# Designed miniproteins, single chains, continued (3): the designs that were tried, part 64

Each design is a single chain, and the fold is of that chain. pLDDT is the mean over its residues in the fold that is shown.

## One batch from the design tools (miniprotein)

Design m10196
Fold by ESMFold2-Fast:
Structure m10196 (fold): chain A 87 residues (1-87)
Amino acid sequence: LIEAANAKVQALVEAAKAAGDWTAVRALAEAVARAAAALPEDASEAEAAEKVAEETERAMEALKDKALAEAAKEAARAAAEAAKAVE
């Protein structure tokens, strides 16, 4: 599930790269890195997915491409809910 969430975020990063939107690429990569750095070593899959969703939401609020920003936030949030459902 975190792998699926990361795959969705990676797909959005690749789409942003293809569009030449390096600001979006950098923001998404930085959000995922911040989530990873903030998690404890024993974090659950649900906790990790929730943190990725929170950081993605904060990073995307600054983007001019609101459609890409909303898609990224929705994908990360859906993954967090899915991770909680399988616990």
Scores: mean pLDDT 66

Design m10197
Fold by ESMFold2-Fast:
Structure m10197 (fold): chain A 90 residues (1-90)
Amino acid sequence: MSAALEKIKESTEIIERLAEYFREGEPELFDLPFEEQVERLRELAEEVLATAARLIASGEVSEEQARGAIETAEELLKAVDDLEAAKEAL
């Protein structure tokens, strides 16, 4: 198998694992085709980062309280970017 196909598989598995973070808040996400799930997950991850930054700046949450959400969102965005780059390498 080509390195690009292996990277697509790896990135897909990471995205599917991290998508579970959103299952309780966005259950309808899992009814979408995978390509649409990826687009929606990018939007959700960006929204999490923006919300966390705002709440930290206002003092409503600490950086420590937001850390798990920020790390999950950043890892998800990286996996989506890696998937898109690997698809272009095919």
Scores: mean pLDDT 82

Design m10198
Fold by ESMFold2-Fast:
Structure m10198 (fold): chain A 65 residues (1-65)
Amino acid sequence: MSVEQLVARHDSGALREELEALLARLRAGTPLAELTDELQKAGIVARDNAEAIARLERRLANIAL
């Protein structure tokens, strides 16, 4: 098994938890500016809070498949 396959398998759970935590913080009213770095690390680029929420929800749906 390659390192990439191990990371991808481990990342599936860890990434989901990270994205769910970011989504919860955005829904709780955390300013987008406080989450910009974490969103970029997760591959999410958004101009406002609503766009960030929509992109995270789509990302989570793709992981759930």
Scores: mean pLDDT 71

Design m10199
Fold by ESMFold2-Fast:
Structure m10199 (fold): chain A 92 residues (1-92)
Amino acid sequence: LTPEQAKELAELARKKREELIKEMVEAGVPEEVAREMMDLYIEALEALAKGDREKAAELFEEAARLAAEAMGLSEEEIEELGEEARRLAEAA
């Protein structure tokens, strides 16, 4: 992702935040978890827009761990998904 693309995605996510939370809740994610995931995702995109790839990677890892936990995955699977999300964010 370029900083310009990350900025555009962050703005879009902010505008659609409540709609995306509703979709996640309808998919079975608890509302509080859905809200936290969206806030982390938006913050991660804003960090990428500023060129802070390390902060973005940490935030994407946290969001991925919350998603895996909400899905009832094992602690090992949660750790693996978090590490993969961080790796992908650092490569973006």
Scores: mean pLDDT 76

Design m10200
Fold by ESMFold2-Fast:
Structure m10200 (fold): chain A 74 residues (1-74)
Amino acid sequence: GHDDAAQSAAGVHELGLELGDMSREMSGRELVEALAKAGLPRARAEAGLRAAGIDDSDVLSLREAAQRLGLAGA
């Protein structure tokens, strides 16, 4: 969808992600679990990460993943 900007800022706040967690490096699998715990449906997190080119074995921070998913004002 083309409404990524509003979802970017509000999504991060709604997901209950903390600044410390945002800088933590995780595998794609760990990122799916973290996003699911924060309130994003697991299937949506998996599909979003795949669409952003992030595989289960890729290692990046929650902040990077949120930006790739359009949840952090990217």
Scores: mean pLDDT 66

Design m10201
Fold by ESMFold2-Fast:
Structure m10201 (fold): chain A 81 residues (1-81)
Amino acid sequence: VTAAEGELVSATISGPLKSEELWKQAQKEIQALGAAYGFTVSYNGNFAGPVSEKFQAFLDDVEALAKKALGDLVVTRTVLP
């Protein structure tokens, strides 16, 4: 819960690609997670959703999957204006 529950948080994921095949597999798993959590996933490494514990948990799961494929993972989370 935040004072601005209507705010969106945006996340971007990047890193050196270990394997194109592993990254494609991670993308598929991330989309499946989005469906399971009930969040829309716009693919190109960008995620946006409500500022909530449920969405943060989703992002944590996404980071774990991406880390397997990308190695040195860089994640940026920003509250959108």
Scores: mean pLDDT 62

Design m10202
Fold by ESMFold2-Fast:
Structure m10202 (fold): chain A 67 residues (1-67)
Amino acid sequence: MALSREEQRRVAEAVAAHGEEQGWSREETLRALRHALRARGTELSDEELEALLDEAEARRAAVLAAR
């Protein structure tokens, strides 16, 4: 069963956070995100995965930059 957009964002945020902690490259993080979403019945295009990861990273950066 496919994940909702909000569930996809939560998965992306968790994968991005874990990738930063592990020192993963962007390609390793995208691979992990694809695998995590696939395991949950969601298949996205490369373009959609990159956009989702970029949104997750921007959200993290915004939260850290905010007071």
Scores: mean pLDDT 80

Design m10203
Fold by ESMFold2-Fast:
Structure m10203 (fold): chain A 63 residues (1-63)
Amino acid sequence: MAASSVTIVGDKPAVGFDGKVYNKGETITGVTSVTFHSDGNATITANGVKYLAATEDVEVTPA
């Protein structure tokens, strides 16, 4: 889905493929897409980097 930001609301961090980590209470800005997977994980794309997070641990602000 189109999104503007994603906030980490649970204890599991969002981990970027570039090694960057977002922890509980942190917000990922510049989000271009969020994909929710059937296994309960989400892929967040922000500023050309993909982040893996648990769907239950993220709050998405729509674009």
Scores: mean pLDDT 79

Design m10204
Fold by ESMFold2-Fast:
Structure m10204 (fold): chain A 91 residues (1-91)
Amino acid sequence: MKVTLSYDRETGKVTATLETEEDGNHYTVQIKKDGKVAASTASGGSGQTLTVEETFPSHDVNEVVPIVYVSKDGLTIAETKVGATLSVKAP
């Protein structure tokens, strides 16, 4: 499983991309902003690329982290904080 996080300071856009394993599990990727889940969510099966995007005002966000949920047969079997915490307030 591979997760990448990118941030565009000019637009305030955060993009989280998840490349799922070919393991038959279901995956959900979300972005957390200051401890709260953002409205955008992407879900899919194994062997897929999932992308979630959210746009934030650059000076209003302290912490952005991608969260991945792995589920099997409708039950969440793992929840993983992936990647570094981003501070969005740098000049």
Scores: mean pLDDT 65

Design m10205
Fold by ESMFold2-Fast:
Structure m10205 (fold): chain A 58 residues (1-58)
Amino acid sequence: MPSHTQIVQRIANEAMETLSDEEVDKVMQELADYIAANPDASPEELEEQGRKLLEEAK
């Protein structure tokens, strides 16, 4: 799913620039868990959740 993969890649890039390796792993795992729990989530919802996880990891 191109839109979802693009959002995941964008969040991963932001995490790698702003967070430690351990925080990156946590954010990416939580984002993956969100996708698994919400397979019908829109690209907008996925991006909002990813940004929320990035802010919480700071």
Scores: mean pLDDT 78

Design m10206
Fold by ESMFold2-Fast:
Structure m10206 (fold): chain A 64 residues (1-64)
Amino acid sequence: AERGVQMLMAQTGLSREAAERVVELARRGGSPEEVREVAKELDGIELSLRQAQGLLDAARLFLE
């Protein structure tokens, strides 16, 4: 989990709080639409659905 959080922060510029929520969404089977909302509400970052899906997929690689 910690490695996934650090990777997302480094790759996207997301805050630690937003990166942690994306990792939690990946763990719970969340959607790219939920990832977009997290990035927008916490960091003011507007992601495309493709970008959000990519972040979700990347986070899932680091769940173990």
Scores: mean pLDDT 77

Design m10207
Fold by ESMFold2-Fast:
Structure m10207 (fold): chain A 78 residues (1-78)
Amino acid sequence: SAAELQAKKEELKERMDAQLASIMATLRRVGAPEEELAKLQAAWRYGLEVALKALEEGMSVDEALAIGQKAMQEKLEG
């Protein structure tokens, strides 16, 4: 249902945002340059878009998270 999809999108966003916040806090503490932080944020936004599309195509939150994380990693490496 639309309500179930919306709940899954909210859960996905909350979990991904918490992960980004944790990584960003760690990188800031070790003095990572702003360019590296900006690159991570851009890759995270791309990963979120891919993950949200996976949810819309019927995947679970855990499956969407895994796909989004892979997309984010590929964006950072490419």
Scores: mean pLDDT 87

Design m10208
Fold by ESMFold2-Fast:
Structure m10208 (fold): chain A 66 residues (1-66)
Amino acid sequence: MSHEERIAVSEALIEELADATTPEELVLLALAYKGLGDGLAEIYGEDSPEVKEAYARAREVMASLP
């Protein structure tokens, strides 16, 4: 998968899971944010604000699990 495809797939999954409430859906949402961050890191670099924000969102979603 290309880095651009990884970003596009991750963004689509984030949109699909915008109303996620179950633990299974929240785990998938967190993985989607991580995938977005991984793809962005390959394009913009690991220290870019876009990558840091995507990873921060993944952590927030995981922290929302019961």
Scores: mean pLDDT 80

Design m10209
Fold by ESMFold2-Fast:
Order: C-alpha cells, then sequence, then structure tokens
Structure m10209 (fold): chain A 90 residues (1-90)
C-alpha cells in the first residue's frame, strides 16, 4: 500500500541520515532527516490517526538536526525509529 511504502522510505532516510552522520557528512545527514520529516508529514495526511506518533518522530528528527553531541543525535534517531515502528504496527 502507499502508506506502507512511505513508512519504509522514511525508515530508509532515517538510516541513511545515521550512516552519513557516522561518516562525518553532517549536511548529507541533515538532508536525509529533512526528507524523512517530509515523508512523516505525508503519512499523517494519509492517516490522521497516527498524527501523535508522526509528531513525536518529527520532534526527534528536528532535535537530532539541532544536536551538537553525537550521543544526543543517536538517541533522537532511535526515538524517531521507535515512533515509526509504532506507526507501522498501528
Amino acid sequence: SELRELILEAQRHINLGGLAFDAGKMEEAKRHLDKAIELLREIARLDPSVQALTDQAIAHLEAAKASTDPREFRMHLAGALTALEQIRRA
């Protein structure tokens, strides 16, 4: 389904953002997280019942983009992925 494809694409971009961050490519990491945020907003438009979970995931990704600490960045990516898994199970 379209919703499942958007969830998988958002997950892919979050993981690519983490890989780019680990490689020291911060601007590339932020671009992947921005794409994941766009996809999460589209998921909420298609299924408003997951709005709270998409808002939670977006808040984590915005915090990751603003983070100056690698530990904080990784904690926020984990939070976003946890919220995305809950969206998938809803």
Scores: mean pLDDT 91

Design m10210
Fold by ESMFold2-Fast:
Structure m10210 (fold): chain A 104 residues (1-104)
Amino acid sequence: MSEEEKIELLLKAEFHLIVIGGELMVLDTMIAQSTDAALRARFAAVRAQLQALRAQMQAIINRIRQQGSISDAEAQQIQALLAQGDALLQEAARLEREWLALRR
């Protein structure tokens, strides 16, 4: 992986943290407003997974900033976390559509 690709990956990871932060706020609202216990539990599960992923991604970004360099292994870890984040964000969007269909 080139240094340019590593820098682009780091910027993508930082942008992804912003998106996850916004989604956590949305999920908090959906949990508070959901009257269906099963759907509320599913929102809570996705929220917990996104929160854990956010913490892992932030830890790697902080380590990279302290080092001043990105290893190939760290770049691969970021790519894996980004893929996991995309999957969780898609699941959250699916649950949000299900919640809207129920409309309490």
Scores: mean pLDDT 85

Design m10211
Fold by ESMFold2-Fast:
Structure m10211 (fold): chain A 73 residues (1-73)
Amino acid sequence: SLDSSLTASLHDKEKVLSEINQDFASLKAEMSFSDNDTTSSKKQLVTMRMNLTLDEDEQDEELEFNRHLMKSK
């Protein structure tokens, strides 16, 4: 009987640990998202702007041609 009670108690503690782990994972995700996302977003924005500037020179002719084609309709 005592052995069974001890096993039940251990099972209860396992549940509590699972809950703590879930809370920890949630907090870690929030921290990771804030730090990583901020840096990643900045890098992405800079890369996009650089690519857009490059494309502006190359795409200008095609964009103007498309504009002209759409205007004729």
Scores: mean pLDDT 59

Design m10212
Fold by ESMFold2-Fast:
Structure m10212 (fold): chain A 61 residues (1-61)
Amino acid sequence: MPSIEEFMEELEKKFKEGEITLKEVGLKADEYIREHKASSREKVIALEKLSEMAEEYRKLK
């Protein structure tokens, strides 16, 4: 069972490979947090990773 860190790393890999969109990353992260009742610390980890991916995506423009 992947931790939130491992789950977010998997999503980042798929996003960078073009398999999923940034919106899908956000939706999947939110679903994971809801399903697994993630702690405040885990929510912060997910949000930071999503923010990093969003910044990277913005630089491609």
Scores: mean pLDDT 76

Design m10213
Fold by ESMFold2-Fast:
Structure m10213 (fold): chain A 98 residues (1-98)
Amino acid sequence: SPAEEAQRLLEEALKDPKVQEAMKKVSEIVKEAKKLKDEEERKKKYEEALKILAEVADERVVELFRVLLEGERLALEGVDSEELEERVMARIEEILAA
């Protein structure tokens, strides 16, 4: 499945110590972003996190992570979980096909 393939790509990327270190920083930024009330400030924090990841990870891994962060952001905005899952899965398939 596309989800299993995406998970495998992310797991392989996480074997790199540089990616592991970047992900620790990304995780901290994402946690801080979730505490923010302003959507524009949250978007800026997510972009900051993605830039850190882009320094050490392949473009495909960065785009997969972008989709996951956008999914979390849309969930916070109240988008239905089933609709959100369909959108995320469609975007993952596009990234894996590219």
Scores: mean pLDDT 79

Design m10214
Fold by ESMFold2-Fast:
Structure m10214 (fold): chain A 88 residues (1-88)
Amino acid sequence: MKIPEEVIDRLAELLGISREVVREAIEWLNKLTGEDILSLPLPEQATLIAAVAMVKGLAEIDIDEVAKRIGTTPATILTYILHLKRLA
């Protein structure tokens, strides 16, 4: 699926990670779930991408800062990390 550059740029800026890491995380999630991750609300997209980047060791992410920026909690991000580790 063709991922819009505008969406990748927005998520990279929001999460403080590279555009390449965002693209890789989205492609991995789409392959794992069989669904289009970009169909989810922005906070869910950002949470899943952050969790994948951390689980796969693709980027160093400040969980507390990211949670604050996307309007979630560190506990929510950690829950997604644990869930993705179980699926991998």
Scores: mean pLDDT 79

Design m10215
Fold by ESMFold2-Fast:
Structure m10215 (fold): chain A 87 residues (1-87)
Amino acid sequence: SMEDLKADAPGAVEAARGSLEKAIADPENETPYLTAADIWGAVAAYSGDKEALRELAEHYREAAKRVDPETGKILERRAKIYEELAK
């Protein structure tokens, strides 16, 4: 149910953060890690947990500062989407 998904939202946020950290550590193989982060981000978004979405946006924004500028723009865009969903 939606309530079960909300209970798991913090776990999805942490999984997304972990995938972002792996992308930062291995930029030549970033695509699979960024894809994994986006999948976990979608799980958090589907839960509707606004606090989880705000934390997810912050993780994407922080990761954007630690990657190349082109990838950083993509992560910044994702952060804005999650912030908008958290409204």
Scores: mean pLDDT 83

Design m10216
Fold by ESMFold2-Fast:
Structure m10216 (fold): chain A 69 residues (1-69)
Amino acid sequence: SELAELGRKAVEMLRAMEVSEEDIEAAKAARSVGELRRLPLRVRAAVSLVAKEEQVSLGTVLRALRAYR
């Protein structure tokens, strides 16, 4: 699905930005933009980059990350 593909791209960006596997799992567990704001800067930067490149909202990237699990 398109949502699963977006989730894959988000995980690839997190890994490319050297985010730890523990913080990638935390990003996948984030249920809102508010929860994302409490995560490390690299996680927030990676999710923001994917949202900008794919022209979608931060909430859409987080929903895609949850679906990728």
Scores: mean pLDDT 85

Design m10217
Fold by ESMFold2-Fast:
Structure m10217 (fold): chain A 88 residues (1-88)
Amino acid sequence: PLIEMIRRGAEKEIAYLQSLADKYPEAKPYYNEAAETVKKGADYTIAGLEGTPEQAAEDFKKAADYRKKHGELIQKANETVKEYEKKK
């Protein structure tokens, strides 16, 4: 079912981001915060799918905001890792 697929996808993504935080300590704060945006984005997407049509619009908007924040955090994490590699 769609909701279970969203939940499992988020769990896998969170686990992957946590593994990246352990591998790249210099970017750990960004990866950990990105994991939180995955969780919140999934939570709001599920809430939008389960809720009323009126509430769904607000929930999907919040999910979209967390997806945008996620992208920004991943960009910062990647730049941090790249910068740290140049210092080696």
Scores: mean pLDDT 86

Design m10218
Fold by ESMFold2-Fast:
Structure m10218 (fold): chain A 62 residues (1-62)
Amino acid sequence: NALSLLSPEVQELLKKAGITSLADLSDGDKVANFIKVAREAGYDDDQLVAIAQEVRAAVEAS
């Protein structure tokens, strides 16, 4: 699973947002919820950009 290539912290944020598979990354509502959950967890915009690049790299590797 490509999501297993992500850091454990990012995996927990995705799980809280309801994202458990690569198919869920195409769901705009779940992606929007992920950004909201990450911001509520104290992540800033620079950290969100870094997380987005990590997720993109994992998806492209799969």
Scores: mean pLDDT 76

Design m10219
Fold by ESMFold2-Fast:
Structure m10219 (fold): chain A 62 residues (1-62)
Amino acid sequence: MDKEELALKGQLLATLGVILAEQGRAEEGLRMGEEGSKLLEEAGDKKGGQNALKAVRDAAAR
């Protein structure tokens, strides 16, 4: 998977993580968010990865 595919997949997983956490599926949401953050970091988007984790953790905490 090239950098562009990694970034797209990471962004998708991070988005799904937030949605799942907001629906009360916090464990699944956090898992998706962590995976998405990792892929974004591997794609060279460290800030995007950190922001993704923050968003999922915030949603899961509610």
Scores: mean pLDDT 81

Design m10220
Fold by ESMFold2-Fast:
Structure m10220 (fold): chain A 60 residues (1-60)
Amino acid sequence: SKMEAAIKAREAALDALRKGQSDEEAFEAGYKAALEEGMSEEDAKRFAFNALQSAKILLK
């Protein structure tokens, strides 16, 4: 589901940032998580971008 893709993408991006990885690596982690949930490449990129922004807010 789209909700599950959003949650998993956010968790993947947050995990990457907590490990000290770059924004680009966190975006890629969220992108892959969204693809695994069955999102198209275009939707997965959108989910990854939103996940990265949310993760950065949560870490402030």
Scores: mean pLDDT 86

Design m10221
Fold by ESMFold2-Fast:
Structure m10221 (fold): chain A 81 residues (1-81)
Amino acid sequence: LVEEVRKLIESIKNEEAREKLLKLLEELEKQGASPIEIAQEVIAELSRLSHFSSKETSEELKKVAEKLQQLLLEALKKEAA
């Protein structure tokens, strides 16, 4: 899950948004956050950044958030099984 989150963040073309999200990921890992908590916090930050971004960047961030939400749901289903 965490590696998949990192790869999705690295796919973001907007350099400022990508750097902010990678820094958030590193900080959460340092704090010992679970993979699920990391995914949730990254999704929240993607949503926040999309509201303050250009239309093009906002659309990209929303797409990445949707993909992460799907990965999070799959991880939660596996944990509940």
Scores: mean pLDDT 79

Design m10222
Fold by ESMFold2-Fast:
Structure m10222 (fold): chain A 98 residues (1-98)
Amino acid sequence: SLLEQARAVAQEAIEELRRLRKEAKDEELKKAIDEAIETIQQALETETDPIELLDTVASELSSLAAIARKLGDEETAKRLQELADRVRQARDQIRQQQ
Protein backbone atom coordinates (compact mmCIF):
# COMPACT_ATOMS: atom_id res chain seq x y z
CA SER A 1 0.00 0.00 0.00
CA LEU A 2 1.06 3.63 -0.47
CA LEU A 3 0.77 4.22 3.29
CA GLU A 4 3.14 1.28 3.98
CA GLN A 5 5.63 2.76 1.46
CA ALA A 6 5.39 6.17 3.20
CA ARG A 7 5.89 4.53 6.63
CA ALA A 8 9.02 2.75 5.33
CA VAL A 9 10.44 6.10 4.09
CA ALA A 10 9.65 7.73 7.47
CA GLN A 11 11.31 4.84 9.35
CA GLU A 12 14.45 5.12 7.17
CA ALA A 13 14.55 8.87 7.94
CA ILE A 14 14.39 8.09 11.71
CA GLU A 15 17.30 5.63 11.35
CA GLU A 16 19.42 8.22 9.47
CA LEU A 17 18.54 10.85 12.13
CA ARG A 18 19.74 8.47 14.87
CA ARG A 19 23.07 8.08 13.03
CA LEU A 20 23.39 11.88 12.62
CA ARG A 21 22.64 12.34 16.34
CA LYS A 22 25.59 10.05 17.26
CA GLU A 23 27.91 12.08 14.96
CA ALA A 24 26.62 15.51 16.11
CA LYS A 25 28.89 17.46 18.49
CA ASP A 26 26.44 20.23 19.44
CA GLU A 27 24.07 19.41 22.34
CA GLU A 28 21.39 21.79 20.96
CA LEU A 29 21.44 19.92 17.62
CA LYS A 30 21.24 16.52 19.41
CA LYS A 31 18.18 17.74 21.35
CA ALA A 32 16.55 19.08 18.16
CA ILE A 33 17.15 15.71 16.43
CA ASP A 34 15.59 13.86 19.42
CA GLU A 35 12.51 16.13 19.23
CA ALA A 36 12.22 15.61 15.44
CA ILE A 37 12.42 11.81 15.88
CA GLU A 38 9.60 11.99 18.47
CA THR A 39 7.46 14.12 16.10
CA ILE A 40 8.01 11.68 13.19
CA GLN A 41 7.23 8.67 15.45
CA GLN A 42 3.95 10.33 16.52
CA ALA A 43 3.10 10.98 12.84
CA LEU A 44 3.79 7.29 12.07
CA GLU A 45 1.20 6.32 14.74
CA THR A 46 -1.49 8.93 13.90
CA GLU A 47 -1.28 9.82 10.17
CA THR A 48 -3.36 7.73 7.75
CA ASP A 49 -2.56 9.89 4.68
CA PRO A 50 0.83 8.93 3.13
CA ILE A 51 1.27 12.46 1.70
CA GLU A 52 0.62 14.17 5.07
CA LEU A 53 3.03 11.73 6.77
CA LEU A 54 5.86 12.48 4.30
CA ASP A 55 5.14 16.25 4.37
CA THR A 56 5.63 16.11 8.17
CA VAL A 57 8.90 14.16 7.78
CA ALA A 58 10.27 16.53 5.09
CA SER A 59 9.30 19.62 7.14
CA GLU A 60 11.05 18.27 10.28
CA LEU A 61 14.20 17.44 8.28
CA SER A 62 14.27 20.89 6.62
CA SER A 63 13.87 22.56 10.05
CA LEU A 64 16.77 20.48 11.42
CA ALA A 65 18.93 21.47 8.43
CA ALA A 66 18.27 25.15 9.24
CA ILE A 67 19.19 24.58 12.92
CA ALA A 68 22.42 22.73 11.97
CA ARG A 69 23.34 25.60 9.60
CA LYS A 70 22.76 28.24 12.32
CA LEU A 71 25.01 26.21 14.65
CA GLY A 72 27.80 26.11 12.01
CA ASP A 73 27.46 22.37 11.25
CA GLU A 74 27.34 22.70 7.44
CA GLU A 75 28.07 18.97 6.85
CA THR A 76 25.09 17.85 8.98
CA ALA A 77 22.91 20.62 7.45
CA LYS A 78 23.74 19.35 3.93
CA ARG A 79 22.99 15.71 4.85
CA LEU A 80 19.66 16.72 6.47
CA GLN A 81 18.69 18.79 3.40
CA GLU A 82 19.60 15.90 1.06
CA LEU A 83 17.46 13.57 3.22
CA ALA A 84 14.55 16.08 3.12
CA ASP A 85 14.87 16.25 -0.70
CA ARG A 86 14.77 12.41 -0.94
CA VAL A 87 11.62 12.32 1.25
CA ARG A 88 9.99 14.99 -0.98
CA GLN A 89 10.84 12.90 -4.08
CA ALA A 90 9.27 9.79 -2.48
CA ARG A 91 6.21 11.88 -1.52
CA ASP A 92 5.81 13.15 -5.12
CA GLN A 93 6.08 9.56 -6.48
CA ILE A 94 3.36 8.40 -4.04
CA ARG A 95 1.13 11.38 -4.98
CA GLN A 96 1.38 10.38 -8.68
CA GLN A 97 0.12 6.86 -7.75
CA GLN A 98 -3.07 8.27 -6.09
Scores: mean pLDDT 90

Design m10223
Fold by ESMFold2-Fast:
Structure m10223 (fold): chain A 93 residues (1-93)
Amino acid sequence: GRKLSEEEKEKFKKLLEEILKDLGLSEEQINALVDLVVENLESETPITELPESLKPYAKGILDRLVPLLDTHPELLGLILEASRILQAEIKKQ
């Protein structure tokens, strides 16, 4: 991937804060999601996983981010990880 500017990172933070505000995520949880998106875009081989504290929100994240994929393709990595977590949780139940 390419290095994101600080302005691009701030735009992602604001986007995720607005889109996910009704999930009641902490600032630390929003920052973790921004970091995951940034790492997936900057790394040729992203190895980041969704943090344990965010796994219960995987469905809420998917429901809010999937409709944005056409306008924000940079969210694909986060969407795929959230989908993987949700599928794993369904198999445990």
Scores: mean pLDDT 73

Design m10224
Fold by ESMFold2-Fast:
Order: structure tokens, then C-alpha cells, then sequence
Structure m10224 (fold): chain A 71 residues (1-71)
């Protein structure tokens, strides 16, 4: 589904932005980006019926949560 593909890509982008900000010492910006990624991925899980999309979204939530724990 086009919407789910675009939203998953945006979640991945938010995680990458968070990583960049964290590498620069912008811990607040990194946190905000990871939290946005988690919220969007949670919406994808709630709205999607596609098991692969849901699996990818769950994996992205786990990744973003791990990054937040390391901040």
C-alpha cells in the first residue's frame, strides 16, 4: 500500500535524523525524532492489515526505543 510504504520510509528517516542529532550531541532533538518515529509506527500498526508492514513497524519501534535508552 502506497500510504504504508511512504509512512514506513518516513519512520526510517526520523530514526536516521535522530541518529544524526545524537551524534552531534543534540540529545533533545534526537529524543524528539525517535519519539515521532515511534508514534508514526504505532499508527501504522493500528491502521494496517498487512502483516509484513506491521512486522516492519514493530521492528522500527524496537530500534527507536533502543536508541532512546542509549540517550
Amino acid sequence: MLEDEARLAFVRMLIAIGDLLASRGDLEGARESYERAIRLAQEIIEESKDEEVIREARELIEEAQRRLEEL
Scores: mean pLDDT 86

Design m10225
Fold by ESMFold2-Fast:
Structure m10225 (fold): chain A 113 residues (1-113)
Amino acid sequence: ADDKLEAANAALEPEGRKALQAVLDGEEEEKIRELIEKMSVEGLEKLAFILGALLAVAEELGNEELVENVKRALKLIFEKAKERGEEVLERVEKAYEEGVEVGKKLVEKRLKE
């Protein structure tokens, strides 16, 4: 169930991996924003996908702290994508939605076992 998230994390650019770790560690918004600023469009899409999946899993597990951390990071990612253009924002939002679907599927599989 975590193998998909691990594989996606391995495919992230260095700044994306640092941003994901900062979210997991509950680091300050300013630190996360600094890392996101350096990321490519493809990196933002991959990170939004991973965070979408993580959000769905965290919500099902009742991990409120992780839910808040992920939502804060997603807000910063969407703001940065919007600054880069409407097309970029649409790509990042779609990646996030696909990530949420993957996360929900992982949760459903675990709950049925």
Scores: mean pLDDT 81

Design m10226
Fold by ESMFold2-Fast:
Structure m10226 (fold): chain A 96 residues (1-96)
Amino acid sequence: MLPLRVVARIRDEDGNLLAELEAEVASLEEHAAFMERVLALAREHILATGKPVTVEITEVDAEGRVFRRVVARATLDADGRPVLDVTREEEPGAAA
């Protein structure tokens, strides 16, 4: 439920923290803008190292409860665009 506090952590293959981004998002547009910033930063690190990075997204609702947690491996496609391969997703309720 919006607003959400969103925390993104970018790690290298050895688990070292490369970057952390945090924002409060009150709309789907603000959430999309935050994710674009996360993907751009992941792309920069992949280009600098030539290696995939891990992106961890934690979303917290207005009551301080974890609404969603996603862990994804970020790589670049043939056009140099970031691609997320979700390795772990935790959220309330059953997945479809």
Scores: mean pLDDT 78

Design m10227
Fold by ESMFold2-Fast:
Structure m10227 (fold): chain A 59 residues (1-59)
Amino acid sequence: MTLARVTRDYAPRSEDELIAFKGDVLEVVEVVDDEHLRVRTPAGEEGLLPKSVVELVEV
């Protein structure tokens, strides 16, 4: 599966985006477009994050 490691703190700019903190590891649910991922937190919350704030790791 693909994981997204957050590389910097991110505040949501729209209702569809998640708040994220540097060092968070999130599951990649889908690639929405060239700039955005849909991710899921360990608590089960889903939302969008920019690819620019994450490092993708395959496991």
Scores: mean pLDDT 81

Design m10228
Fold by ESMFold2-Fast:
Structure m10228 (fold): chain A 100 residues (1-100)
Amino acid sequence: EELEKEADELYLKTVELISRAATLAAQHPEADEALRYLKEAVENLQKARGDPEKAVEYLDEAIKNLEKAAEIFSQVDPEIARIVKEAIENVKKLKELVEK
C-alpha cells in the first residue's frame, strides 16, 4: 500500500533526525535530560510500528517527549532545537497518515 511506504519513509527520516540531534547533544552534558526524552520518543515510535491499533497514542507520546526535548535544546543549542522541531512535524505527518 502506498500509504505504508510513505509512513515507513517518514518514520526512517524521523529516526535519523532524532539520531542527529542526539549525536550533536552529546557535546552538551547539561542536555542529558533532553537525551532521555529523545530516547523515549524513539521507543514510542517503535511501539507505534509494532501496534497499529495504538499507533496514534504512541505517536502522541513521541510528540510530547520531542516537545520537552526541543524546549531544553532551545536553551542549550537552538540548532539542535530546530532539528527536533523538524522531527516533531514529521511525527505529526506520520500521525495523519495512520489516522486516515
Scores: mean pLDDT 84

Design m10229
Fold by ESMFold2-Fast:
Structure m10229 (fold): chain A 82 residues (1-82)
Amino acid sequence: SVEDVVDEFLARLAGLLAEHQGSPESRALLIELARKLQEAKTVEEILELVDEFVEKLQALEPSLRDEIEELRKEFKEKLKEA
């Protein structure tokens, strides 16, 4: 389901930040993304939120930019099939 794909994506981002000692700002951003994704009504809103917050997260964690991008790519591929 779409909800399962979103949940897995958020869990993987949280794990990545935990593994690499992500900043308090990055963790707060992920919490805000999770909250907003719960309120999203359409797949289009989900994609727009993910794109916005991923770009913000990559700015806060430039050393993890490529790993975050790979997670976004996998998320979008799985979302297409959900």
Scores: mean pLDDT 86

Design m10230
Fold by ESMFold2-Fast:
Structure m10230 (fold): chain A 96 residues (1-96)
Amino acid sequence: EEKIKELEEQAKKFKDNADKYKAMSDRYRQLAEEHRALADKLEELGKVTDPEKYQKLAEEHRKLARRYEALANAYDAMSKFYEDQAKKLEDEVKKL
């Protein structure tokens, strides 16, 4: 009885962590997409005015997009880890 309550509480904590990391992953994916879109616009501007300046700015935004994508991937992995841990605990409770 006591063990079941402990496992259920732990599973809920893992689910809360999974949701938190999923939200962070989604936010960083959005930031990556926004910076890629900005880089594309800056690259187009560089075709008609100040190519050195806008090409450099586009490159910096592409670097930021790659960093945000890496962060999104890391948080997605953490979310899936906690989701898997919660499921294992829930499956253990079902066997009791």
Scores: mean pLDDT 88

Design m10231
Fold by ESMFold2-Fast:
Structure m10231 (fold): chain A 75 residues (1-75)
Amino acid sequence: SAAEQAAIEAQLRELARLYGELTRLAEKNPSLRDELEELRKEIVQAYSDIQQGRISPEELAAFVEEVRKRIEELK
């Protein structure tokens, strides 16, 4: 549905913002480069799962919230 598409697009924009936040943290702390690379792989997998219909909007939102919490713990 259009509502589900909009929800997915909103979560993907938030993932992009979080990836940018972790990138800035990794610029100041090089030990976070492995965390950044792992998040990049997880985002690639999330896009694949969306493309193949293997993830619901609710599951995507849960993943985004998990990523947000992980980044907050690194501050």
Scores: mean pLDDT 87

